Designed miniproteins, single chains, continued (4). Designs and how they scored, part 58

Each design is a single chain, and the fold is of that chain. pLDDT is the mean over its residues in the fold that is shown.

## One batch from the design tools (miniprotein)

Design m13996
Fold by ESMFold2-Fast:
Structure m13996 (fold): chain A 92 residues (1-92)
Amino acid sequence: AADLPGAPSLEEAAEAAKELVRKAAEAIAAGDISKAAALLTALALTLAIAGLNEAALEVLRLGDEAIAGKISPEEFEERALRIIDEAVAAAR
């Protein structure tokens, strides 16, 4: 992928973001809210740096809902992964 020198590719950003989603879901399931918040922050920054600002905001809101117990960690993981895949597809 021929992105600007030093910028992560959309593919690299997507893979990093998906890994952070899985780790955040695990932290939420474990009740480690501090770890979950840190992972959600890293996830949002990863997406924002890749230019996926709307996806970053949407995933943060979804993560807050999961931390609040309004949705399951499993539902958070499923929806967040879908948001990332749709955002990457739209950016291509």
Scores: mean pLDDT 82

Design m13997
Fold by ESMFold2-Fast:
Structure m13997 (fold): chain A 67 residues (1-67)
Amino acid sequence: DLVGSGKKLEAGIRGAAKLLEVGFRADGRDVARLNGDTSGGDIAAIERAVELLREGVPLEEILARLT
């Protein structure tokens, strides 16, 4: 279900943003693992979101692009 996958991806991206905000060093794989999702596509998307967050892209823009 593409809609269900999008919501899980949104949760993963928001989780990564919060972990980075509190100074935790997380990569996309750690966030995907914490959310129980090990699909290659979701991991790659979360890794891309973490890169964009580190580059200073706003969370809302990242969510709009990836969800």
Scores: mean pLDDT 62

Design m13998
Fold by ESMFold2-Fast:
Structure m13998 (fold): chain A 98 residues (1-98)
Amino acid sequence: MKEEAIKHLEEAIDLLSEAANYYEKQGDFDKAAELTLLLIGAVLALNDAKRGDFESARETARNLLEKLRQLAEQETDPVIREMLRKAAEHLEKAIEAL
């Protein structure tokens, strides 16, 4: 359902925001910038979903999921890796519900 997709996109946004803030506090501005770009993409997907543009939302979410999975696999910090994987799970569920 659309409501389930919106919920999962919002949960992914929250996790990406937390991870970006964590990197910024550690002075890892390059990683914070990468996560901020993914966060912007997730917000765009959420906006498209709320407007009923499900095809655009799904395409954006799929592109984000691919990038997020790659970042999670390359991440050495186990706490952040877990956050990124959880965000990816929410993006996957959002795509299924769109």
Scores: mean pLDDT 84

Design m13999
Fold by ESMFold2-Fast:
Structure m13999 (fold): chain A 87 residues (1-87)
Amino acid sequence: RAAGLAAALAALQEEAYRKGFEAAKRLSREEFEALLEERRREVEALIAELDRAVAAGLATEAQARAAKEILRALLEAYERGGREALA
């Protein structure tokens, strides 16, 4: 169970890194910064949705915390991939 989730998260982070890298390779630095800002807004909206789900009794605080950590880790991997492509 836990090992399976860790493997899935690692695969998702690798995919996010690759997508960020490939996007940045095709975009200017300014265009990538704009795209990254849009992705940050999407993540913040999802985090707000998770908080609403907890308030509505649809998710536990522990589930929401884990999901928030995953979302932030994926965004960080995406940014890292793009930054490396632009370096």
Scores: mean pLDDT 84

Design m14000
Fold by ESMFold2-Fast:
Structure m14000 (fold): chain A 91 residues (1-91)
Amino acid sequence: SAEEALKKGVELFKEGKYKEALEYFREALNLDPLYVKLYEAFAEFLESLGRKEEAETLREIAELLKKNPSVEQFTGAVLLVIGHLLDLELE
C-alpha cells in the first residue's frame, strides 16, 4: 500500500539510505497520488537534501489535497511536478 511504502521510505531516509528511500517515495506516489502524508514526508526529505523549492511545491500540493482530496485538483502544473518527481535522480 502507499502507506506501507511511505513508512519504509521514511525508515530508509532516517538510516541515510537516500536512494532507496527515494524509490519507496516514488512507489507510494504511484500507488496513491492523493496521499497527503506522502507529499509532507517527501517535502521533508527534499528539504534535507537542499532542494527547498521542490519541497515547498510538495507542501503546496499537500495543502491543496487537504482541502479537496480529488484528482480534479491535479492541474497541468501539478501533473508536471509529479512527473518530474517520478523521474527524479539523486546526484
Scores: mean pLDDT 74

Design m14001
Fold by ESMFold2-Fast:
Structure m14001 (fold): chain A 94 residues (1-94)
Amino acid sequence: SEEIENRRKQLENLSNQLEEAEKSGNIDTLEKTGLQYEQLGKEFEKENDKATAILAYRGAVKVYQKLVELEPDNEEYKSKLQKAQNKVKELENS
């Protein structure tokens, strides 16, 4: 459907944004990208699109992994990484 195509396009656009943010190491851009992946994941869960929600939360995991690499003593980024990883596992096992 057009709705599913739009969700896939949103994820593709965020994936491109993530690649640029990872190359630059820009923390503010990475934080924004992580929040956008989490927001899309929640939206897709609400719409019962579990498969696309999993992809969105996996994107959040990649973002928070990079943030933990850049700031290994930042407990907030470690917490966000763990929450994103747990959400992926929850959805994959449901």
Scores: mean pLDDT 86

Design m14002
Fold by ESMFold2-Fast:
Structure m14002 (fold): chain A 65 residues (1-65)
Amino acid sequence: SMEGLELARKLIEKYGSNTVLTLDEAREALREVGASEELVEKVIEDLKKRGLKEVTVAQVASLLV
């Protein structure tokens, strides 16, 4: 979605694409760039389902587009 692309751009600009985040840090980063709580939980649950405890900003951004 266009909103997802905008959030992805904001994440990369604010944190850098290669920055490593815990799932809690990823949740807060998504909130800081204006993602809805529904979108935050959807992304975090997808990451948990993949067995990921830490992620790059680029990996989080890829789930928004």
Scores: mean pLDDT 85

Design m14003
Fold by ESMFold2-Fast:
Structure m14003 (fold): chain A 97 residues (1-97)
Amino acid sequence: MAELEQALKELEAKAEQLKESPAVSEEAREQLERLLELVKRVAELDVKKGLMAASRAITLIEQALESTDSKEILERLRTETSNLERLVKELEKLKKA
């Protein structure tokens, strides 16, 4: 759907903006790249859940852009990455069943 493509494009733009922040550690950049990969994978498995995942990731990145706490940014990215990894596994099981 065109809405999903637009959401993924906006997510990538926000992620690049966050990577330029001095508050973002190298570990946080790696988590951000993993987050982008996982959102795209969810979108491949389920368009509706992919759109929801992209929207949540955009909101998380917007909140991170307003933060100066490197540890808070990293923990937020790690939490969402873990949530998306679980969602991908659940969606892959549904496709096999």
Scores: mean pLDDT 82

Design m14004
Fold by ESMFold2-Fast:
Structure m14004 (fold): chain A 94 residues (1-94)
Amino acid sequence: AALLTEGARRLGEGDEAYRAGDYETALAHYREAVALFRAALARDPEDAQAQLLLATALERMAEVHAALGDEATAARLRAEAARLRAEADRLAAA
């Protein structure tokens, strides 16, 4: 779907910014990716691929927040990502 393709592109742009140490730009791209993946899930709540991509984007945001010293936000984002991965695994097993 176009939403997943665009979200994956934004996720990749975020990863490039993160490697460059540009955490502000990385977070902006990751937030865009999260919004696109959430929009995909709103259209198809059982899309395991969208769940996994959303989990990945949240994990990337958590790494940025951890690097900035915000461990509370990092832990919250990792917990949400873990729930999404568990749901994707459940859907794949169905």
Scores: mean pLDDT 87

Design m14005
Fold by ESMFold2-Fast:
Structure m14005 (fold): chain A 69 residues (1-69)
Amino acid sequence: MQQQAQQLEQQVLQNIDTLQADPRLSDREKALLDQVKQQARQQARQGNVQALQQRLQRLQDMITALKNG
């Protein structure tokens, strides 16, 4: 499970990096995403695969919304 958690962590961090690179996001939103990165790293260390999967889904939904708006 540690390998799966680390793989999900990498996907979560990559999606957050994609969102932070978007010029439509405010500085406050980007700062909140930095906190989300820290939480994702902590969840990966705990092996919390379910929390990482839920986070990845929410990030993907946000990226899709930005592309469609």
Scores: mean pLDDT 80

Design m14006
Fold by ESMFold2-Fast:
Structure m14006 (fold): chain A 74 residues (1-74)
Amino acid sequence: SMEELLELVRKAMEQLKASEEVKEAAERIARDAYERGEWDVAAFRARLKAEPVLSDEDVVVMEIVWAEVREERE
């Protein structure tokens, strides 16, 4: 669910001690992808990499979270 996705995103970003700007960007991208039904991990990764506020570590962690949510839906 969207709620479960956002909870995982928030937990991951908190563990990384991410700034509020990074947390907001991560949640926005995850929410948009979920609502769009865009489950392609490569497309999700490309969207994350396009956000200048996200570090390479943030991108990797978000990709892992997205892959987990995708697997749970299959």
Scores: mean pLDDT 81

Design m14007
Fold by ESMFold2-Fast:
Structure m14007 (fold): chain A 57 residues (1-57)
Amino acid sequence: ELERRREAVLRSAELTVKAIGYAVLGHVVASEEEKPELLEKVKEYNEESNRIEREAE
């Protein structure tokens, strides 16, 4: 219902912000060795966000 959708949207948004944070870290501050692992984390958070969004539909 509405409160469930609201919670899902907030969670999805939070995951998106985290993904952006990790992406910035990977591109700005991370060592070359850690870059691939950080990018993989970004993908995981993005995928989770999309999954939650699908459930909210």
Scores: mean pLDDT 74

Design m14008
Fold by ESMFold2-Fast:
Structure m14008 (fold): chain A 99 residues (1-99)
Amino acid sequence: MTEAQAAAYILAVAELRMGSPRAEELYEKAKEGKVTEEEILAYVEEQRKRIDELIAAGKLEEAEALHRALTEPAAEIAKSARSAEEALELAKAMYEELK
């Protein structure tokens, strides 16, 4: 299992907690093991642009809330996981409990 696959599961958990339909798409891609680091970086860049747009519009509280929602699962997993493999298993378990 790769770091990119672990990141995809973590992002799927974040999207699922937000009630986003993107959660299932990210989870299925992670499960298939076909996620690349480039795809994860592109996704992260897209979310950064959304946060920047909220900041530019003066919606600082909404920008902070979105940033927190996107980073919270990763922070929770990072506290417990000692490796990318452990992070992947924890993120997968979190997703399955929430679905």
Scores: mean pLDDT 79

Design m14009
Fold by ESMFold2-Fast:
Structure m14009 (fold): chain A 81 residues (1-81)
Amino acid sequence: VPEEEKITPEEILELAKELIARHYKIEDKNSPEVVEKAKELILEAARSLGYKGNDLEEAAKFLAEVGRLKTLEELLRLLLK
């Protein structure tokens, strides 16, 4: 059983960008389209866990504080579908 791993806000943004790029088949994960969709995904994930703001940095920090790497990856993939 994988142990709980604490993730950083920066790692959450990178994870979201990779998931978006893979889902939409965009080669450049740093393109503006991927970055915008990744920001929306992070905000939606944070709100699903009880975050009530609209700030991306605060949402990513909130996810880093309450989330686990594997659970956050599964949540982001679920919201992307």
Scores: mean pLDDT 75

Design m14010
Fold by ESMFold2-Fast:
Structure m14010 (fold): chain A 68 residues (1-68)
Amino acid sequence: LSAEEQAEIDKLVREAMQAAARGDRAAFERAVAELARKMAESGASPEQVEAMVRGLRELAATLAAAGH
């Protein structure tokens, strides 16, 4: 990945995590969808995209369980 591609992926991961932390489901789903698209365009395999999306959803579930 180029530095620019990695920076955009990092930004989208941060946006998804922040949305999950504040309970903004719409923003979380939008960030996850953009992340999946960007990773695929950057040459990530379908397995890598699936693993990242699954990891973010597991993190979101953990954050929800830690609050209410």
Scores: mean pLDDT 79

Design m14011
Fold by ESMFold2-Fast:
Structure m14011 (fold): chain A 58 residues (1-58)
Amino acid sequence: APYTAVAFDAAGEAVGIGRGATPEEAAARALAAAPPGPVTVRVLDADGRLVAEEEVEV
């Protein structure tokens, strides 16, 4: 999958990782792995470039 997303908790710890064919799919999978609470999701493309960053309440 060309996109990789990592969810970070409020302390900056990686709490979820997801991969997908779209940035949205990768982010959704990372969030599904994260515990409840505020997280920041960062999505990288196949070249490791940041394509999206979003703060979400899980």
Scores: mean pLDDT 79

Design m14012
Fold by ESMFold2-Fast:
Structure m14012 (fold): chain A 84 residues (1-84)
Amino acid sequence: AMEEAEERLRKTFELFKNLPIEKQINAIETAVMQIAVDLGLTPEEARALAKRVGEAFKKAYEEDPNDFDKIIEAIVEAFREGLA
């Protein structure tokens, strides 16, 4: 379900939020790809979704790197929009 996917993304972010930004983005993109495939997307669609979410993460981080709530909201929103 979407709620399970969102929880998995939030848990991944929480686990990696204190690591360098490159590792945070890589962890989230990897999680998005795995979740997308689990939801029935092709590997190509999963990669496209991961890229979309990674770009949203980077943008939110550049606006305020310490606003963890806003960053995770951007990640989840991009994931939801990418599935629509």
Scores: mean pLDDT 84

Design m14013
Fold by ESMFold2-Fast:
Structure m14013 (fold): chain A 55 residues (1-55)
Amino acid sequence: YKVTISGKSFELKPGESKKLTENWRLELHEDGSVEAINDETGLKIPVPDRYISKV
């Protein structure tokens, strides 16, 4: 899977997480959903499907 946010692209496999910024990471779930997680506050924000592509 490929996630494109603010002109940056991140490749993720189901169950993986990757650093987006200093305080934010992207997590891909096995069902194909992606969340942005704030490491300081624990806030989780769902990433809209339009930003997610299978690669």
Scores: mean pLDDT 77

Design m14014
Fold by ESMFold2-Fast:
Structure m14014 (fold): chain A 98 residues (1-98)
Amino acid sequence: MSEIIGMAIRAIGDGNTELAKYLVELGSLIDEIENPKVKEELMKLVRAAVDGASEKVIEELIEKVKKLAREEGLTEKQREIVDKAIELARKIHELVKK
């Protein structure tokens, strides 16, 4: 997941070390996700969160990720990782919207 590491490096360059820390943590969680469709849908959420998208867009993307995780039949362990990734994406979005 070199894309999220690139986002973290940019955040450090912008002086936002808190954003960079959350991005590194989120990147590690996304790398643990085995299902490529769920991983890509989470990446759409991450991009929207970092770009400061509206709350409506973030909630719509979260519901898409949750729906896809159910449809793809993720294990309990993989669902827990997805839930943690969603929580971090919400924190990133809140930090970006300050």
Scores: mean pLDDT 85

Design m14015
Fold by ESMFold2-Fast:
Structure m14015 (fold): chain A 67 residues (1-67)
Amino acid sequence: EIVPKSPPPPDSQLNLTPEQAEAFRKALEELAKKLGVSVEDVLRAIQRYARAFGYLPALEDLPELLK
């Protein structure tokens, strides 16, 4: 429907299937471990980026986004 009440929540912003979400979550866990941050911090950075630019950042770019 055409009458949006507010922006979609961060999770729906990703629009991932369950399979993709699981694979993505595992990738985020690996990246978070590599960067020494929490998975939650990585997810917040991705959600903020997606909201600002309208697409998902490359996982390789996340270290720059977390600065």
Scores: mean pLDDT 63

Design m14016
Fold by ESMFold2-Fast:
Structure m14016 (fold): chain A 74 residues (1-74)
Amino acid sequence: APTVDERLEALRARVEELLAEAERRGDQKMARIARGYLAFLDLIAAETDEVGRQVWADFLEGEVEEAEAELRAR
């Protein structure tokens, strides 16, 4: 299974791709959401509690998956 650090790195790549696609389409709302996710990833990376990092990674993975699905449906 991937480590929390590996999951956060994969999430960052996904969010950066989401941001690039949103900007390419002119979707200002989705671009702002993606930038918010990048800021949140920086906060999770600074977290020293392993359980807290896992909880936040799980939450953000769900949020990013929904955002990716919304952008694809357009």
Scores: mean pLDDT 84

Design m14017
Fold by ESMFold2-Fast:
Structure m14017 (fold): chain A 63 residues (1-63)
Amino acid sequence: MSKEEYIELGKKYLEEAEKNKDDPEAARQSAVKAIEYFKKAGDLDGVIKAGEVLAENLRAAGA
């Protein structure tokens, strides 16, 4: 896969995490996937954004 493909996948999972705010488990899983794909792409900004979404989800879930 190219770096661009990994960035596309990271964005897709980040969008799914934001869309599934009412389902903390689904949102968390999607945010983790987004982080992994942004890491593979070397997209530090993407990793930071996905990490922020994950952190907010964990805080909302009381973790």
Scores: mean pLDDT 79

Design m14018
Fold by ESMFold2-Fast:
Structure m14018 (fold): chain A 66 residues (1-66)
Amino acid sequence: GEEVERKENEAVAAIAEELGLHELAERTARGELSSTEAMDEIEKRSSPEEAAKAREKLAKALEEIS
């Protein structure tokens, strides 16, 4: 539901913030981008290794909040 979606967006926003992608983090936190869209942008703007770590962090967060 919306609560899970919000937590997912918050997790992706936190990951973007850690990577210095502050504008992307803010837009994701505001729900202007889905978690999937935000992760795609992180992948485009980050190294493959950073993107892989971000995906792993999100996957773990989703398992915990399910």
Scores: mean pLDDT 77

Design m14019
Fold by ESMFold2-Fast:
Structure m14019 (fold): chain A 80 residues (1-80)
Amino acid sequence: SAENKAILEEIGKVLLETAKKAKLSEEDLKELKTAVEEWISNPELSKEELLESVKKALRKFKIPKDLAEETLKKIEEILK
């Protein structure tokens, strides 16, 4: 649905801001952008699957704990 795509786009924006703050390499940023685009193109993705994918991405890119917790809180608010 259009609402699900808008939610995924907002989550993608939050994750890209987090990546910028964490100073990810250009290669890691490209990988994250690709993952976000795949999530946005899948309108059937559940809230639970979305949160799990976000947690996995934060771990994969070794995002600092404080920034990861801030990011997860923002995403949980978007998913309300």
Scores: mean pLDDT 78

Design m14020
Fold by ESMFold2-Fast:
Structure m14020 (fold): chain A 65 residues (1-65)
Amino acid sequence: LEEGQVLRLKPEAEIGAAASVGLRAGDEVRVVEILDEEHVLLESLRTGARFVIRKAEAERVFEPV
């Protein structure tokens, strides 16, 4: 993951953090900031909502566009 990267939510992903922000399968997010080794700040391109997710979870449930 790198800042500015666009990722897409995998169609069959179960995501606690992303679900709480109202993301839908196929939604795209931008990596706003790498907060630390374990956490990343993402922004929904559809809604503009920002949320923190674990880097390992992000890499598991999102795919590069």
Scores: mean pLDDT 77

Design m14021
Fold by ESMFold2-Fast:
Structure m14021 (fold): chain A 75 residues (1-75)
Amino acid sequence: MAELQAQLQKLGQEVLEAVERYHRGEISEEELEKKIREKVEEAARLLAEKNKVPLEELKEQIEYTVEEELKAAKE
């Protein structure tokens, strides 16, 4: 599904842009975590809709993804 793939790619790009801004000192760690969480939660909602699964089932995956992205950004 082309629309879903494009939306997921855009969200991934926005996370990368937030990480770059953090490394440049343009945003705080708190702002970076917030941006990552917003993008990951939006991606999870899109995937939940496509796969017809409750968003609740993706909560652990969302938290794991946010933690991993934040750790990678701090390296």
Scores: mean pLDDT 80

Design m14022
Fold by ESMFold2-Fast:
Structure m14022 (fold): chain A 68 residues (1-68)
Amino acid sequence: MTEVDITTDEQADLLAQYVTQVQDAIDAGASEEELDARVRQLIGQITDPTVRTALEMIWRVLREERAR
């Protein structure tokens, strides 16, 4: 399985915060376009490349699940 290389508690905490923001938007009924724009905005703010890659991978999985 493809896993992200989260190595520090700070990286894990940051990723959890960003994932929570995406999840809150999904729960609020945001459209796929709004979710994509939000994720892109969050990725653009992330300085840590590992956290950025992890969020991109999570969003890709969520998109694949919704493509049915």
Scores: mean pLDDT 74

Design m14023
Fold by ESMFold2-Fast:
Structure m14023 (fold): chain A 80 residues (1-80)
Amino acid sequence: MLATDEEINRAVAIIGAAVGLVTSRKEGDEKVAELFEKALDAISAGNYEEAIRYLEEAKKVSKDPDTKKLAETLIELVRS
């Protein structure tokens, strides 16, 4: 009846990617925001390999340490 660990991890990853998208847009980082949006779409579609690629690119492109840490955390969560 309750969500499995995989289902919970996926839900948390979706929320995290959405947070990355919204915060990056507010800070004017359109490229990073687009990468989080693509990662969100990939996670929602079950395309975890694509999601990881977009999150790794967001981590590389971003200059914000908090955004880099968020992307890294989401990569680890998606790999779980």
Scores: mean pLDDT 80

Design m14024
Fold by ESMFold2-Fast:
Structure m14024 (fold): chain A 56 residues (1-56)
Amino acid sequence: MQDNQDANQAGVDTQRKLDAGYSEEEIKKEAEEKGYSDMQKKAMTVVINAHNSARE
């Protein structure tokens, strides 16, 4: 339950940062510094991959 909420929030935060012009590398670095869980990292990666796929 909590892990799903944290993962969803990580995805939303990742999308907001991408929209604000943050690089994938900066977003991943901040996630590591925040101590993201495996579920949060997966949510972040899914959002980044979807963003990159939509641009190609």
Scores: mean pLDDT 77

Design m14025
Fold by ESMFold2-Fast:
Parts: sequence; C-alpha cells; structure tokens
Structure m14025 (fold): chain A 66 residues (1-66)
Amino acid sequence: GSGTIEEQAEEHAEALKETYGLDDEMYEKVVKALKALLENDFKETEEIKKLIEEVSKKVAEILKKK
C-alpha cells in the first residue's frame, strides 16, 4: 500500500490491541516489532527476536488472566 512502514505496523498492532486488550506499553512493543520486521523484509535480527519473545510472553499472560 501507500502507507509508511510505521503506519502499517501501527494498523496491525491496533488490531492486536483490540483482539487481546494490549496495554499501551505492549502496543508500543508490537508496533516496534512489526516495524522492524517490515523494514528488514521479515529478516529476524536479535532485536526483532527479543521483541517477539516479549510480546509472546505478555500475550500469554493476558490470555491466562482473561
């Protein structure tokens, strides 16, 4: 599309926030992870791997609580 990488990451993160009820801190981490993935053509860097791990852990905790 014609949107920036940041805009695309924010739109995808917003959908996840709505679905899983992510807090603002986790939303920012999801945006950062998606932006990094899009900027690197889905090439996993150490930073991206850490962000994915943190997001996955938080989503699992949210599902346990809700």
Scores: mean pLDDT 70

Design m14026
Fold by ESMFold2-Fast:
Structure m14026 (fold): chain A 66 residues (1-66)
Amino acid sequence: GEETREEALKEAKRIEKLARATAEALGLPLEVEIEEGEDKVVVKVKLGDYSAEVVIDKKSGTAITT
């Protein structure tokens, strides 16, 4: 439903804010990309030499890419 989409997007934005705060504290360059799909939101974070991809399930508790 709409509520689950909104919550997934809020979580993506929360991750972005945390990454930004961490980058500022460490003095590292930050790149963040947020992609909304049908059943998931993907947050791609590059912080200095670190790269991480966080997948947020919108629909049900299927382990998306584990």
Scores: mean pLDDT 72

Design m14027
Fold by ESMFold2-Fast:
Structure m14027 (fold): chain A 66 residues (1-66)
Amino acid sequence: SSELKKAERELAILQFRLLALQVELDLAQRDPSTSQERIDALREELARVQKEVAELEKQIEELKKK
């Protein structure tokens, strides 16, 4: 369905964003000049995107049942 294809495309975009955030957090943690506030902000953003990915994966599974 068109809804399934749209959701799968959105999931792919979020997965790329998740990878980019993971790389950014790793680089920030390796840099001694990075503030704790910046690291905490990146962790919060990563957790938010992970939650969005999980919710979208559930939506895709429900769409596949139809």
Scores: mean pLDDT 86

Design m14028
Fold by ESMFold2-Fast:
Structure m14028 (fold): chain A 72 residues (1-72)
Amino acid sequence: GEELRKKVLERIKEELEYAIRRLAEEFGKEVTAEVEVINEEEAKVTLTVDGKEYTLEGKVEEIIPKVRELLA
């Protein structure tokens, strides 16, 4: 049902937020993240890293690799 879909999207959002927080800590960066899960396969993340704003958009599985590259 539609309720199951909503719970899946909420879990993806929480997992992305957690992974971004861990990467911020790993690289010693001050990061604020706004995560928007568009669907099960696509997300948009707005990051503020040390006062600079970046927008990452694409496949959910590509977001965390892109964040890692941005923070490296």
Scores: mean pLDDT 83

Design m14029
Fold by ESMFold2-Fast:
Formats: sequence, C-alpha cells, structure tokens
Structure m14029 (fold): chain A 71 residues (1-71)
Amino acid sequence: MRRTVELRLPSHEAAGAFLEFLARLEAEGLVRVDEITLEAESTALDTPVRVRLTGEFTEEGERRFEEFIAE
C-alpha cells in the first residue's frame, strides 16, 4: 500500500536510527521507498530532523513501521 508519512524526530541520532530501520525494512522487501526528504535545522545533534517519506509498504511493513514510531 502506498503511503506518504511525515515525522519530526527529536535529534540527529533518532533520525539516524530511523534511516537504519528503514534500510532494514527495504532489505527485507517490506517497503519500497520512492522518495525521502530530511530537513535538519542545524548541525547541532539535539535539534529536530523532519522526515518526509513516500513509499509502498506491505501490510507487515506498515505494522513494523507503526511499531517503530510508537516506541
């Protein structure tokens, strides 16, 4: 199923963890990423990063994605 999601992650570390998670989902065939945009307001590590993601998720991919962002 095709989705566009927007997240505001609290830090650069959180954004890095998200990208690693997304790469694992892609490797498992659970998501196909069509577009991803990251906007960091500064290089300071504790500043938020906005992520906009468009992709096609399997049902399992969506479940795992929702689980990750809920934490």
Scores: mean pLDDT 81

Design m14030
Fold by ESMFold2-Fast:
Structure m14030 (fold): chain A 84 residues (1-84)
Amino acid sequence: SAAEELEKRIEEETEEMLKVIAETYGEDVAKQLEPLVREAVKLKAEIEEPIKEKGPENLSAEDKEKVNKLLQLIAEAKAIIEKA
């Protein structure tokens, strides 16, 4: 199903990103970033279609909150990397 394909894509993108992080910053950093990377990949997938259809200026309050959450996750990931 489309939902199963989306879940598989999210898992594959998450695994690839975590592999790069582990090779660059070490496995401990990758483990700390795993939940943030997984949520960020999921949120990115959820907002791509609304942005394409409506444009960023016409996003719903729910879609804007997803963008805000994605930006927050990026900031948290950066802080973890800077402490490593």
Scores: mean pLDDT 83

Design m14031
Fold by ESMFold2-Fast:
Structure m14031 (fold): chain A 66 residues (1-66)
Amino acid sequence: MEELKEKRKEVLEHLAKLTPEQRQAVFDAMAAVKAGADPETARERLIAAGLSEEFADKVVEIARAE
């Protein structure tokens, strides 16, 4: 649980440095995964939006952990 809180903080800090379009992609991906969408599809969309694979993995992991 503590590790997920730290990863969430890292994602939130990084969000402040992203473009509005990239931030929207992160929020959409997290919402989709939480709603039961395929995590791989969400990850691919984040990478297509210009985010790194490492960052996309963190976003998906946080969304899956809830």
Scores: mean pLDDT 78

Design m14032
Fold by ESMFold2-Fast:
Structure m14032 (fold): chain A 80 residues (1-80)
Amino acid sequence: MDDVSVIVADLKGATPEQARAVAERVKAVPGVLNVVYTDDGKVGVMAEKSATDQVVEAIREAAAELGLEADIKVTDVSLP
């Protein structure tokens, strides 16, 4: 059973292209398992629990570089 974190970032006022850019930045972090983004400026990340801090930092840095506010929620999940 792998312990994973689900990280959801709500990027206030982001375009689809900006959400994609944040998602691509986050996808490069070691321990990231899956990344999705939405047209309404959300980025969802599934990552190894040990990678959570790096993912959160990557989202914050990418959002700041684009001039965006990021509201980040982290949920730890145990998979069967």
Scores: mean pLDDT 80

